Designed miniproteins, single chains. Designs and how they scored, part 13

Each design is a single chain, and the fold is of that chain. pLDDT is the mean over its residues in the fold that is shown.

## One batch from the design tools (miniprotein)

Design m456
Fold by ESMFold2-Fast:
Structure m456 (fold): chain A 86 residues (1-86)
Amino acid sequence: LEEEEKKAEEELKKAEKEGDYYGQGLAYEKLGEVYMKKGEYEKAIEYYNKAIKAYEKAAKEGVRTEEAKRNEINIAVKILEIVVMK
């Protein structure tokens, strides 16, 4: 998990440098998954919310709009699952 976390953090840093909002969304989503596996649900929800915001921004910028919208919905569902199972 430490390796997955580090990898996601590096991907996030790269996407931020490139102004790649879609890539930022993917990296935040991966961080959310890492914290889910660790049982840190509050942290997972925080990262999932950041992923939604990043995908929202990507869609508004016209970058991979359909994929970004789909990923936004998928993550919103994941947040609901965490809240229900908490």
Scores: mean pLDDT 81

Design m458
Fold by ESMFold2-Fast:
Structure m458 (fold): chain A 78 residues (1-78)
Amino acid sequence: SAAREEAIRAAIGADATYVAMTLLSGGLVSGEAAQKAAAYAERENNGLVGPAGAQRLVDASTGPDEEVARAMADAKAG
């Protein structure tokens, strides 16, 4: 969806742990998904969300696409 594409673009370049924790706090990802996303970013991209990391977070997310997009944008802005 357009909202999922927006979420991916919004998250790129953000701190991966902060994005993952924001999604976890909103109930939008599992603790396991949050830990995997943070670990991936530490290994591959100095702890920052890249395109592949953003896609994995969106794919692991539950709930409405618009809510996921808002949470990821808020994490980038905060």
Scores: mean pLDDT 78

Design m459
Fold by ESMFold2-Fast:
Structure m459 (fold): chain A 100 residues (1-100)
Amino acid sequence: SMEKRQEVLGRAERLRAEIDELEKRVDHMQKEADKISDEVKQLVDEARKYVEMARAAVDSALGSDDVRTQEANVDAAERYLRKARELIDKAEEKIKQLKS
C-alpha cells in the first residue's frame, strides 16, 4: 500500500540520521579506545561493523522499489543499529570502570 511505503521510507530516513550520529560517536570512541584497553577497542570495532551493516541495509531499502524489500531492509537496519548501540554502551561502561 502507499501508506505502508511512506511509513517504511520515513523509518529509513530517520534511521539514516541515527546511523550518522552513531557513526560520529563510534569514530570519537575509536580514537580513545586504543589508549584504554584492547577489550574496549574490540567492542568499538564490532559496533562500527554493525553501523556499516545498518547503513548498507538503509541504502538497500531506499534503492528498492519493492515495499517488502524496503521493509525487510529497514527491519534489518534497526536490528543492526540496536546491536551497535548495545556494544557502544558496553564500551562506555568498561571505560567508566577503568577510569574509576
Scores: mean pLDDT 86

Design m460
Fold by ESMFold2-Fast:
Structure m460 (fold): chain A 89 residues (1-89)
Amino acid sequence: SSEVEELLERAQALLDRAAAGEVLSDAELEEGVRLAERAIELDPNNARAWALLGLFLGMQGKVAEAVEYFRKALELDPNNVLALSMLQD
């Protein structure tokens, strides 16, 4: 849905800032988690949403939870680039 796409675009914008060298605040990491969780509520088969949730949780130091969500993303889409990058580098 367009709502899921908007949520994922907002989450991606936070990651793009981090990729550009910006250090995200705890509040911004929590926002990323909330955006990904809401996208999963609306579309639980969206592999990108699961991968983004894993990444924000990993950035918060919740590594075990992040790994589980990356595995879920790969279960839904074995070619998910983000999850493969994080687990199989």
Scores: mean pLDDT 87

Design m461
Fold by ESMFold2-Fast:
Structure m461 (fold): chain A 80 residues (1-80)
Amino acid sequence: SEEDRLRREYMELVIEAGRHVRKALRAKKAGDFETAKKHYQEALEILDRALEIARKLGVSKETLEQLENMKKYVEELLKE
């Protein structure tokens, strides 16, 4: 179903955003701030798409707050 497709896409996006955050943190530890910035920016774009799909799926308020908090966390890391 379309709902099952959206759920899979949503889950894949959340996993992909996490991978970009991990790559950014590794790059930052290595002193590669430009690579870290690019991965944080990619994570933010992916999280915005995940939030859009989550709203369409009608996920809980708590789940939406968790995604918004994850986005805020990445935005703060991008400032460092």
Scores: mean pLDDT 88

Design m462
Fold by ESMFold2-Fast:
Structure m462 (fold): chain A 85 residues (1-85)
Amino acid sequence: MEKAVKEIADLLVRESGLSREDAEAIATAIVEKLSDEDPEEIIKLFRLDHGLRYLPGLMARQGASVEEISEVLVDRIKSYLDAKR
C-alpha cells in the first residue's frame, strides 16, 4: 500500500508536474478505490501507460480537482484490469 502510493505519486510529480500534495492525494485515492486489486499491477499500469502519467497534468492545467482527476484515473485503470479478466 505505502510503496504503491509513493511510486505513483513520484511518477505524477515527474511526468505531470503535479505538486507532491496533489500527487499523494490522487495516488492514495486510486489505491484506496482499487483496494481489491494488486497494488503492483496498478504500479505496472502507470509504468506502461503514458496516458496515466500525462493526463493528470493536463487535467490539472484545465482546472480539474484532485477528486475529478482521481475518478478519471480509477475508471481508466478499472478498464485495463477488467480487460485482463
Scores: mean pLDDT 82

Design m464
Fold by ESMFold2-Fast:
Order: structure tokens, then sequence, then C-alpha cells
Structure m464 (fold): chain A 93 residues (1-93)
């Protein structure tokens, strides 16, 4: 259907945004001057994209991709929590 084609196009566009965001995260991880807060912000944006992809693939009935993006969302939330703890530890030392 036209609606299914639209949802698939939206998912593809978000997957491209996710790939671009992942490249930015890798560039910051390799930059010794990068601020921890910048990594936290990019990981929060990545989590939002994973959640939107999870919802879109759920609407499309693609259970495998929906489960994949739900898992990647949870992994990204765990990474955010680690980065926040690192930021707090640096502030305490």
Amino acid sequence: SAEEERLRAEAAALEEELAALQKKIEELRNDPSAKLQELIILHQERAALHFRLYKLYTQLGDREKAAQYAAEYNETVDEINKLVREKLAKKAG
C-alpha cells in the first residue's frame, strides 16, 4: 500500500540518520578533546532514533527489525547511564 511504502521510506531515512549519527559518535570517541557531555547528547539522539525505528517496524509488522531496534535502544540507554556516571565521577574527583 501507499501507506506501507511511506512507512518504509521513513524507516530508511531514519536508518540513514542513524548511520550518520554513529559516524559522529565514532569521530568524537577518537577525539581526545571531545567533551563527555557531547557524547551523552549524541547517544540520547541515537536512543530516540532507535525508539522511532522500533515503532515504525512494529507498525509495519516487521517483528525481527522491531526487536532489533528495541534491543539497540536498551543498549544505548545503558551506554548513556555509563557516560553519565563517568561525568559524575569526574565532577567528584
Scores: mean pLDDT 88

Design m465
Fold by ESMFold2-Fast:
Structure m465 (fold): chain A 77 residues (1-77)
Amino acid sequence: ALEKAKELKKKGEEYEKKGDYLKASYYYVGSGHFYMKAGKYEESIKSFEKGEKLGSKSSKEVAKGAGKLREQAEEKA
């Protein structure tokens, strides 16, 4: 779980640098999910926050989904 979270985070960072905020948001949300499975709740929250922020630049639906996942991670932290 932790290794997959790190891989997805790197892909999110790559797409963010390219200006592909929609793909970046999906990868950050995926990273947050795997950080949460690994018990890394602080890293999970940060990844979902980044997904929410980048999603808000491209899709309100993606941003809302990431926000709900962030709230779930915060409850477990």
Scores: mean pLDDT 78

Design m466
Fold by ESMFold2-Fast:
Structure m466 (fold): chain A 59 residues (1-59)
Amino acid sequence: GKKQIINQLIGTQLRLIGLEFDYELAVKNGDSDEAARLRREIEELRQELERLREQLAQL
């Protein structure tokens, strides 16, 4: 339902913020493998955020 989509949207936004922080830390520490992994997960979450917004707009 609508509440479930809203909760997923909020959760996805919070997770994105956390991953962006972790990405900056990995870059600062020279952890290129971790940075590459986090960058991919950030891209996937941004795409998921767009999908959730579209789903919410259809409700």
Scores: mean pLDDT 87

Design m467
Fold by ESMFold2-Fast:
Structure m467 (fold): chain A 70 residues (1-70)
Amino acid sequence: DLAELQARVRRIGEEADRLIKYAKEAGASPEVLEKIRELLTEAGTAAVRGDFEKADEYIEQARKLVEEAA
């Protein structure tokens, strides 16, 4: 179901947006923000290719960096 796949891609994008916003508000350093952005970009690329397992892995790595910045 294409609509289901599109919904999953949208969900990953929403999580990515929330993570980067939270990291900025938490005062993460420019270096940490850059690493988070790289991971979120990889997550988005994996998601549009339908590799949601890999996308989730990148989101989780970004989340850990956000937790460390907080």
Scores: mean pLDDT 81

Design m468
Fold by ESMFold2-Fast:
Structure m468 (fold): chain A 80 residues (1-80)
Amino acid sequence: MEKAIKEIVERIKKKDVEGALKIFEEMLKKAESEEEVLEFYNKTSRALGELVAEHPELEELVREFGERAQELVNKRLKEL
């Protein structure tokens, strides 16, 4: 998960929200439990929170990612 989270952060830094979401969705598909899905979401949210603290100009993009990521999490949890 650490490599995927790092790649998501790098995509957001490049203003590539769609690329970040694609990586996030791929990792959710590999998660086999509700606990694993929520751990990945929480760790990703923490990393992006730290990114916004360092780069406030990315707040809107991180918010967009977070809203769409939450929809992907909810969808994956229904499949488990």
Scores: mean pLDDT 87

Design m469
Fold by ESMFold2-Fast:
Structure m469 (fold): chain A 64 residues (1-64)
Amino acid sequence: VDEEEVNDLVKALENSEDPEIRKNAAYRLGQLGLEAVRAVEALVKALKDEDENVRSAAAYALGN
């Protein structure tokens, strides 16, 4: 797994103002697989996101 790509996606998920960017970051993290504790923590926080699509993407990522 590319650690730099995972870090960039975690930053996008945590810091982006755009819910579409956060949704895409969560979905991408799910596709890459969950080897990094930081990615899991970011996705767990995203389960409580204001946007329903972001929450759905985080649930998909954690369930994959």
Scores: mean pLDDT 78

Design m470
Fold by ESMFold2-Fast:
Structure m470 (fold): chain A 93 residues (1-93)
Amino acid sequence: SELVERLRELLRRARDALEQGKVEEALRLLEEAIRLLDELIRSGADPSLLRELAREIKELGMRALEVAPEELISRVIGTILRAIGLEIQVELQ
């Protein structure tokens, strides 16, 4: 899926941004990844793949939380919670 490859690219870019200490950039990329993941869920993509992608977003969000400046903490937590919510939604379907 072209959409899956776009999502994987966003996750690679988010990881690179975190390695460079660019937390705000990583956060923007993760927020976009959540939007694409929601689209994939609505399109009926493979549940195993959707769980993998949701967990990766959650993992990167948790890494961002460890290095986030105070002003971004709330936004990072929001991203983690959305990823957890999507993972649960896929598991329950």
Scores: mean pLDDT 87

Design m471
Fold by ESMFold2-Fast:
Structure m471 (fold): chain A 55 residues (1-55)
Amino acid sequence: MIVETKNVALVSRDPETGEMVSTQATATVYFDGNKRTIIINTPEQTIVIKQEELL
């Protein structure tokens, strides 16, 4: 298993103001053969994306 950690910016639209907001976050990418798991940690939420194959 290979693990990569990257500093990323999570860009989202504020539902109250409609403006784009950039939040600093950390993305950790796990590689296990053809499987990839991306975990993005922010102070408000944790986002997990799992992919088994490339397109």
Scores: mean pLDDT 70

Design m472
Fold by ESMFold2-Fast:
Structure m472 (fold): chain A 49 residues (1-49)
Amino acid sequence: MEDQIKKLIDEGETDKNELIRRLAPPGVTDESKKIRELIDKLLEERKKK
């Protein structure tokens, strides 16, 4: 999952909502929550660079 998020960000997709739509399953599951947290973390790491 992390590699897929990084690939999309590197390709120019920086919209958090679009990343969530593509990668996170719908609903409030532990898996969906973890994916959302990974997206946030990787977007913040990109900003620091």
Scores: mean pLDDT 74

Design m473
Fold by ESMFold2-Fast:
Structure m473 (fold): chain A 107 residues (1-107)
Amino acid sequence: MELEKKAKELEEKGLEAFSKGNYEEAIKYFEEAARLYEKVDKKKAAEAYNNLGEAYYLQGKYEEAIKAYEKALELDPSNTLAWKNLAKAYEKLGEEEKAKEYLKKAE
C-alpha cells in the first residue's frame, strides 16, 4: 500500500537521523512512520514505536521513552527488544522492580 511505502521511507530517514545523533529529527520521522504503519501493519508500527522510544531514551526523556515502548508492546507483545528497552528505561527512573519484571519478559 502507498501508506506502507511512505511509512518505510520515513522510518529510513528516522534511522539515518538517529545514526547521526540527530534525535529530535529522528523522533519526528519515527512518530509519523509509526502513525502510518498503525493503519496497515501492527508489527511494523511496533518496530517504529520501539525506535521512537530509543530516540527519547538517548535524549534522557525516559518517561516519553516508556510510553513509546508500551505502545510498541500493545501492538506487538512479542517484540523482545521493546521489553528489554522498557526495562532499561525503568532502571533509569530507579524503578528496579518494574525493570526486573519487564526484563524477565524479554528472556
Scores: mean pLDDT 88

Design m474
Fold by ESMFold2-Fast:
Structure m474 (fold): chain A 60 residues (1-60)
Amino acid sequence: KDGEEAIKLMRAWHSLSPLERRIWRLVKLEKRSLAEVARELGLSPSTVSRRLNKVEELIE
């Protein structure tokens, strides 16, 4: 988790699927709930939560 963070964050962001980037934006930028994001993207709230946690682990 602690290393070349700038390179790690850049690679992590580029390694994310468009879906994972969209989830992050909807929750963090648009302040939507997990249930709203799940509804919009056709996913379960559990899937949204897991993907958001992955994005946060990589980007913080």
Scores: mean pLDDT 75

Design m475
Fold by ESMFold2-Fast:
Structure m475 (fold): chain A 91 residues (1-91)
Amino acid sequence: SEKAKERLEELKREVELLEEQTEWLEEEVKKGKVSDTMKLFLILVLESSAYLIKELAKKLAEEEPELKEETEKIIERLEEILKRLKKIKEE
Protein backbone atom coordinates (compact mmCIF):
# COMPACT_ATOMS: atom_id res chain seq x y z
CA SER A 1 0.00 0.00 0.00
CA GLU A 2 1.29 3.47 -0.93
CA LYS A 3 -0.16 4.98 2.26
CA ALA A 4 1.43 2.19 4.35
CA LYS A 5 4.86 3.02 2.86
CA GLU A 6 4.29 6.73 3.60
CA ARG A 7 3.40 5.87 7.23
CA LEU A 8 6.57 3.73 7.52
CA GLU A 9 8.78 6.53 6.10
CA GLU A 10 7.21 9.04 8.53
CA LEU A 11 7.91 6.67 11.46
CA LYS A 12 11.54 6.27 10.29
CA ARG A 13 11.99 10.08 10.15
CA GLU A 14 10.48 10.49 13.64
CA VAL A 15 12.80 7.77 15.06
CA GLU A 16 15.87 9.40 13.43
CA LEU A 17 14.91 12.77 14.95
CA LEU A 18 14.35 11.14 18.37
CA GLU A 19 17.78 9.41 18.18
CA GLU A 20 19.44 12.77 17.38
CA GLN A 21 17.60 14.51 20.25
CA THR A 22 18.60 11.70 22.66
CA GLU A 23 22.28 11.96 21.62
CA TRP A 24 22.16 15.76 22.07
CA LEU A 25 20.69 15.36 25.57
CA GLU A 26 23.34 12.74 26.55
CA GLU A 27 26.13 15.14 25.50
CA GLU A 28 24.61 18.20 27.24
CA VAL A 29 24.04 16.25 30.50
CA LYS A 30 27.66 14.97 30.44
CA LYS A 31 28.86 18.60 30.05
CA GLY A 32 26.78 19.63 33.10
CA LYS A 33 24.83 22.15 30.97
CA VAL A 34 21.34 20.87 31.89
CA SER A 35 19.60 21.42 35.25
CA ASP A 36 18.00 18.40 36.97
CA THR A 37 14.52 19.88 36.38
CA MET A 38 15.17 20.44 32.66
CA LYS A 39 16.77 16.96 32.34
CA LEU A 40 13.69 15.26 33.85
CA PHE A 41 11.33 17.36 31.67
CA LEU A 42 13.26 16.55 28.46
CA ILE A 43 13.44 12.83 29.36
CA LEU A 44 9.65 12.81 29.95
CA VAL A 45 9.03 14.44 26.54
CA LEU A 46 11.39 12.06 24.71
CA GLU A 47 10.04 8.94 26.52
CA SER A 48 6.46 10.00 25.69
CA SER A 49 7.44 10.44 22.01
CA ALA A 50 9.17 7.04 21.94
CA TYR A 51 6.12 5.26 23.43
CA LEU A 52 3.78 6.98 20.96
CA ILE A 53 5.94 6.06 17.94
CA LYS A 54 6.21 2.47 19.27
CA GLU A 55 2.39 2.17 19.46
CA LEU A 56 2.06 3.61 15.93
CA ALA A 57 4.66 1.10 14.65
CA LYS A 58 2.79 -1.81 16.32
CA LYS A 59 -0.49 -0.64 14.75
CA LEU A 60 1.15 -0.42 11.31
CA ALA A 61 2.53 -3.99 11.70
CA GLU A 62 -0.98 -5.28 12.61
CA GLU A 63 -2.66 -3.51 9.65
CA GLU A 64 0.16 -4.20 7.10
CA PRO A 65 1.84 -7.57 7.92
CA GLU A 66 4.25 -7.22 4.95
CA LEU A 67 5.94 -4.33 6.84
CA LYS A 68 6.45 -6.42 10.03
CA GLU A 69 10.26 -6.73 9.65
CA GLU A 70 10.72 -2.96 9.11
CA THR A 71 8.35 -2.04 11.97
CA GLU A 72 10.19 -4.51 14.28
CA LYS A 73 13.46 -2.68 13.47
CA ILE A 74 11.78 0.64 14.37
CA ILE A 75 10.55 -0.85 17.68
CA GLU A 76 14.09 -2.15 18.46
CA ARG A 77 15.53 1.35 17.83
CA LEU A 78 12.86 2.87 20.12
CA GLU A 79 13.65 0.33 22.89
CA GLU A 80 17.35 1.34 22.60
CA ILE A 81 16.36 5.04 22.90
CA LEU A 82 14.30 4.22 26.02
CA LYS A 83 17.29 2.37 27.57
CA ARG A 84 19.54 5.38 26.84
CA LEU A 85 17.03 7.78 28.41
CA LYS A 86 16.82 5.56 31.54
CA LYS A 87 20.64 5.68 31.85
CA ILE A 88 20.62 9.52 31.57
CA LYS A 89 17.99 9.64 34.35
CA GLU A 90 19.95 7.30 36.66
CA GLU A 91 23.57 7.86 35.52
Scores: mean pLDDT 88

Design m476
Fold by ESMFold2-Fast:
Structure m476 (fold): chain A 92 residues (1-92)
Amino acid sequence: SAEERFQRAVEELRRIADELAKDPSLQDIANRVREAIEKAEEAFKTKDRDLVDEAVGELNRIAVELYKQGREELADRVFRVAAEIQRAADEL
């Protein structure tokens, strides 16, 4: 279901945020991922498409930034999760 897909995506983002938090230089990015999780959860609860787009947009920016910092595996994971959140929202 869309809800199950969304919950799996959020759980993966929480794991990513925890991995980012292990690096002191990535604390700001970890916090931004957590803020994006909160926006995505609110968007899904309220069925707010604009708020989904804001959360997905921020996750894609975070992924690009991680890629530029040589964190390619983490960047790919964030991109995949952003796409899953968008797909779950498209089923609302």
Scores: mean pLDDT 88

Design m477
Fold by ESMFold2-Fast:
Structure m477 (fold): chain A 55 residues (1-55)
Amino acid sequence: SLDDEIAALRARNTALHQALLDAVAAGKPQEEIDRLRDELVATGERLHAAEAARA
């Protein structure tokens, strides 16, 4: 369902945000940090689209 998709996207967005913070703190390569940032942005865009479709 759309509600299940929104819940999954919210969980993924939270996990990616934490992974990005952890990667920065651990001094991971910039390429890994950039990838996590891009995935976070893409997940956020999908979440906004799903929430808009629900409204």
Scores: mean pLDDT 87

Design m478
Fold by ESMFold2-Fast:
Structure m478 (fold): chain A 59 residues (1-59)
Amino acid sequence: EKKEKIKEIVKEAALKLGYSEEAAEDIAEKASKGLPENVIEALESAGLKEEAAKIREIA
């Protein structure tokens, strides 16, 4: 489902930003329950344009 894919992408992004696995899972879980538009904007602001593009394709 779309939420599961968003969770995977956000977890990968958080790990790249230096978060621990536990923090990355928490961030991904919260992001998967929010608006995809907000997640895309946050990733683009962090310089993670490839991850943002993946979410745009899913949403």
Scores: mean pLDDT 78

Design m479
Fold by ESMFold2-Fast:
Structure m479 (fold): chain A 98 residues (1-98)
Amino acid sequence: ATKEEIERDGIASLLLAIGNLALKRGDYEGAVKLYEKAIQLNPDNAEAWLNLGEAYLKLGEYDKAIEYFRKAYQLAGDNEDLRSRAEELIKEAEEKKK
């Protein structure tokens, strides 16, 4: 990894953490903005995509939530916990869309 990549990953992790705090506080629009910035810096971070989907789920944007949960599932690779969480959240969004 280059110095620039390490710095980007560090900033992306901080943005993800601040986004998680916004999500817990019910600031779903603020969480979306923070997660989108994290993804711009590190688009391969499956957790950031999962959390972005959760923020959209809370906003009632079910189609966007499902799209981002599917992206998180694809990027999770061998992370069974993250894949399981993505599958559960896809089911929740699909049930709420009906």
Scores: mean pLDDT 86

Design m480
Fold by ESMFold2-Fast:
Structure m480 (fold): chain A 68 residues (1-68)
Amino acid sequence: SKALAEKLAELAKEDPGVAASLAFATVGALRAAGKLEEAREFARAAAEALEAVDPATAAELREIAEEL
C-alpha cells in the first residue's frame, strides 16, 4: 500500500540499507505469490516515496514496476 511505502521512506532516513532490503523483499514476495498487480502498485508507490531519500533504490523499483 502507499501507506506502507511512506513508512519505508521514514525507515530509509534511519537505515537506507534495511529500507531497500524490505522494499525488494516485499516486491519479491508479492511476485512469488503471483500477486503481480499488487507487486507493481507497491513498487511504484515505494519508488515514489523513496525518490528523495534513496534515488538509486527508487530507480530500481521503477524499473521493476515497468517490467511488471
Scores: mean pLDDT 81

Design m481
Fold by ESMFold2-Fast:
Structure m481 (fold): chain A 66 residues (1-66)
Amino acid sequence: MLTPEELLERVRSLIERFRQAWAAGDKEAADKALDEIASLINQAEDPETRRELGRLFAEEVRRLAA
């Protein structure tokens, strides 16, 4: 099981990958990154960790949509 810190770093890496794929029009890579992000968030058993990961992802998505 990944630690909360490892989950946070991995989610940030995947958000960056999603951002790059989205900008490049690579739907397959973007969808894959989203699936991996969702999988990692669901892997977090601690409610606080899950909340922080969800908040980080939502904040980055909001920034992309602005």
Scores: mean pLDDT 75

Design m482
Fold by ESMFold2-Fast:
Structure m482 (fold): chain A 117 residues (1-117)
Amino acid sequence: SLPPTKIVVIGAGGPLGLEMVRALAASGAQVYAIDTDPEALERAKAAGSDGVATTPEEFARAVQEADLVVILAPSDKVPELAEFAVRNAHPDTIVSVFTDDPEAAKRAEEAGAVAFV
C-alpha cells in the first residue's frame, strides 16, 4: 500500500472524477472532494472520498494540506480554479489540470499548474 498521501479532486462528481476518487481511495490516499453540485459530493463520498469542501475557506484549507490537487472542471472554470489552487497551495504541492481545451490548459500553466490535454 502507498503511504497516506493527501489529494484534492476538484470536479470529483463527474464520471472521470468518480473513477479517480475510487482509484485513489483504493490506493490508501486521503481524498478530499470539491464540486459545486451537492449531489456530486454525495457521489464522491460513495466513491470513497474522506472529506468534501463546500466553501472557499474549506477549499483553501484542503489545498494548503494537499500533496496533489487534480482539477477536472469544465474548461471555462479551469483557469480560475487553477489560479485559486496554485495561490493557496503549499510550495511543494503539484496542481494538475485535465482539460480538452488548449486555451484553458495554457491559462492553467500560466497560473503555475501542470496541464494535460
Scores: mean pLDDT 82

Design m483
Fold by ESMFold2-Fast:
Structure m483 (fold): chain A 67 residues (1-67)
Amino acid sequence: SLPSEAEILRALADMYEALGDIFEEKGDYKTAAELYRKAASLYEQAGDTEHAEEMRKKAVELEEKAK
């Protein structure tokens, strides 16, 4: 069976979160923050509000480190 729209959005969000983690480890805080913001938007669209809030919190923290 085909995955639901919510399942597809969550899978895309997971991918962006993983990319964000990689760039954070590299010290590229600006790129990591942008990736976490994208993940947050996708988690929110998937109905995963708690995970979206976590991603937004990470993005804000990294944006502070980038300045």
Scores: mean pLDDT 89

Design m484
Fold by ESMFold2-Fast:
Order: C-alpha cells, then structure tokens, then sequence
Structure m484 (fold): chain A 57 residues (1-57)
C-alpha cells in the first residue's frame, strides 16, 4: 500500500482526501489538505490519481 509507511493520522487524512476527490473536490485542494496533514506530496498525488480512477470505474 502506498500509505503503509504513514502514521494512522496521515492515513486517515489520505482516505478523507480521496473520498472528497471521488465526491468532486479538486485534485489541487486534496493535495494541499494532505500536505497540511503531513502526507508527502508524491503520496498525496498518488492518492488523488487512485481516487479519480475509482470515480471513473
């Protein structure tokens, strides 16, 4: 998992941001929110990409 090295709080932030992207939030806003929670940018970008793919599926 791309979030397995993150803390529980960071994993929760990533999950919430992913759900917001699925609900229509912008990728940029989701990434900013995750970075504010301490999630590395590269991980935040992958979370957004997976959420957008899940929304299209």
Amino acid sequence: SLTSSLSEEQQNAAEEAGLRVIAGASAEEAIKTMEEAGVPREVAEKVVRLAEEARRS
Scores: mean pLDDT 79

Design m486
Fold by ESMFold2-Fast:
Structure m486 (fold): chain A 58 residues (1-58)
Amino acid sequence: SHHHEEILEEAERVAVGLIIQGRIDEAIAYLEKLKEEHPELAEELDRMIANLRRLAEQ
């Protein structure tokens, strides 16, 4: 839905902003909290979290 697209687009913008600052763990925490608030988006948010966890391992 349009509302779901808006949430995911905003989540991506916020996460990217944190990543640019080297705050990857905070980006993961933000997405985990967003998943708790929007469980219907869990699959999409889990994909983002998995990608960030891979990045954090570097």
Scores: mean pLDDT 84

Design m488
Fold by ESMFold2-Fast:
Structure m488 (fold): chain A 60 residues (1-60)
Amino acid sequence: SRAEELRRQAEEERKKADEYEKIADSLFPTDPEKARSYYLKAVAHRIRAVGLEWEAELAA
């Protein structure tokens, strides 16, 4: 169903956010400016995941 597709996409976005946060955390001690850019990427993926979950709720 459409709701299942959207929930799957939300899960993928959450996984990407987690990966970017791990990269940012590893970079923070040596390159905080680079870490910041990865934290922002993680935030963007988190926002997309929330939007997809909300759309899935409406499609269910």
Scores: mean pLDDT 88

Design m489
Fold by ESMFold2-Fast:
Structure m489 (fold): chain A 63 residues (1-63)
Amino acid sequence: NPAIVLVTDLSKEEAEKLAEELKKKYPDLPVEIIEAPSKEEALKLGKELQATKSNTIVIVRVV
């Protein structure tokens, strides 16, 4: 099953709050936060993560 990737411009604190909410809503799914230097890199990384990870929620912060 593919990963769910959320591309965001959230602050570190906002991303951590979202991760906590997602962990409560989907306790069976691991939640990861990663950073990308641009929206283009975030989208590229998101596609790679959807191909390589399964049953995982990834929050990508554009910084």
Scores: mean pLDDT 80

Design m490
Fold by ESMFold2-Fast:
Structure m490 (fold): chain A 75 residues (1-75)
Amino acid sequence: DAAYVLGLLKDESAVEPLIKILKNQKEDPLVRLQAMDALVKLKQEKKAEEAFKYLSENDESETLKLAAKYLLSKL
């Protein structure tokens, strides 16, 4: 199934850029929340688990800290 293989490739290639946006304290918090939402929609939140742990304890945005804690509680 070519569509399945292309889907997996796109999901994998998106994960690292999305994690970089998510961890970038200089990025707009809404853009960072969108990166978090994209990781959830791609079902790749487990690959971002270490980033979520870091954000839950160290992020400057309370919204991102709470969102990361919520996602970690579901993993």
Scores: mean pLDDT 73

Design m491
Fold by ESMFold2-Fast:
Structure m491 (fold): chain A 60 residues (1-60)
Amino acid sequence: LEAKLEEAKKKAAEAAEAGDYEAAVEALKEAAEIYKELGDEDGAEFALWAAENVKEVAAE
């Protein structure tokens, strides 16, 4: 699961750098679900908060 979490975080960063904010939001949501599977509620909440911030930047 930790390897999947790192992969999801990497996808989010790469998507954001490429200007694909919708893909970045999807990757952050995936990371949040993995955090929940790990029992890391704080990490999941932070990932969802980050996704919400990226949505505001994802004007198109």
Scores: mean pLDDT 76

Design m492
Fold by ESMFold2-Fast:
Structure m492 (fold): chain A 63 residues (1-63)
Amino acid sequence: MEGKIARAVADQPKLTARTLALKKGEEVLVLKVVNSHWALVQSLKTGEVGYVDLSGLEVVKSA
């Protein structure tokens, strides 16, 4: 998943100062999978870097 573009499957709230808030359908670049629960991502919309829940992300396939 690292180096891939992923999309938020639902709205994700900003839980801490280090997490990233995402709206459903927002795309992110996955920089690092930290563990089974968390990934470090960069928002393609804002350029902000933060942690998001892996279960809330879907890898975008080039169709």
Scores: mean pLDDT 76

Design m493
Fold by ESMFold2-Fast:
Structure m493 (fold): chain A 61 residues (1-61)
Amino acid sequence: SPALEATVERILAAMRRLDETGDPAAGEEIQRLLDSLSPEEREQVERRLLEHAARNPPPPA
C-alpha cells in the first residue's frame, strides 16, 4: 500500500541518518515507526527492508 511504502522510505531515511551521524533521535524515529504498525504491516515493512538491503548492499569500509 502507499502508506506502507511511505513508512519503508521513512525508516530507510532514518537508518541512513543514524549510520551517517550516530544521531540517537534517528534510532528513536525507527522504533516509533515500527511500533506504529500492526503485526501484518510490520511483516510487510520488514520484507520490504530486506529487499532494499539485498538490492543496495552497504559500501565497503
Scores: mean pLDDT 78

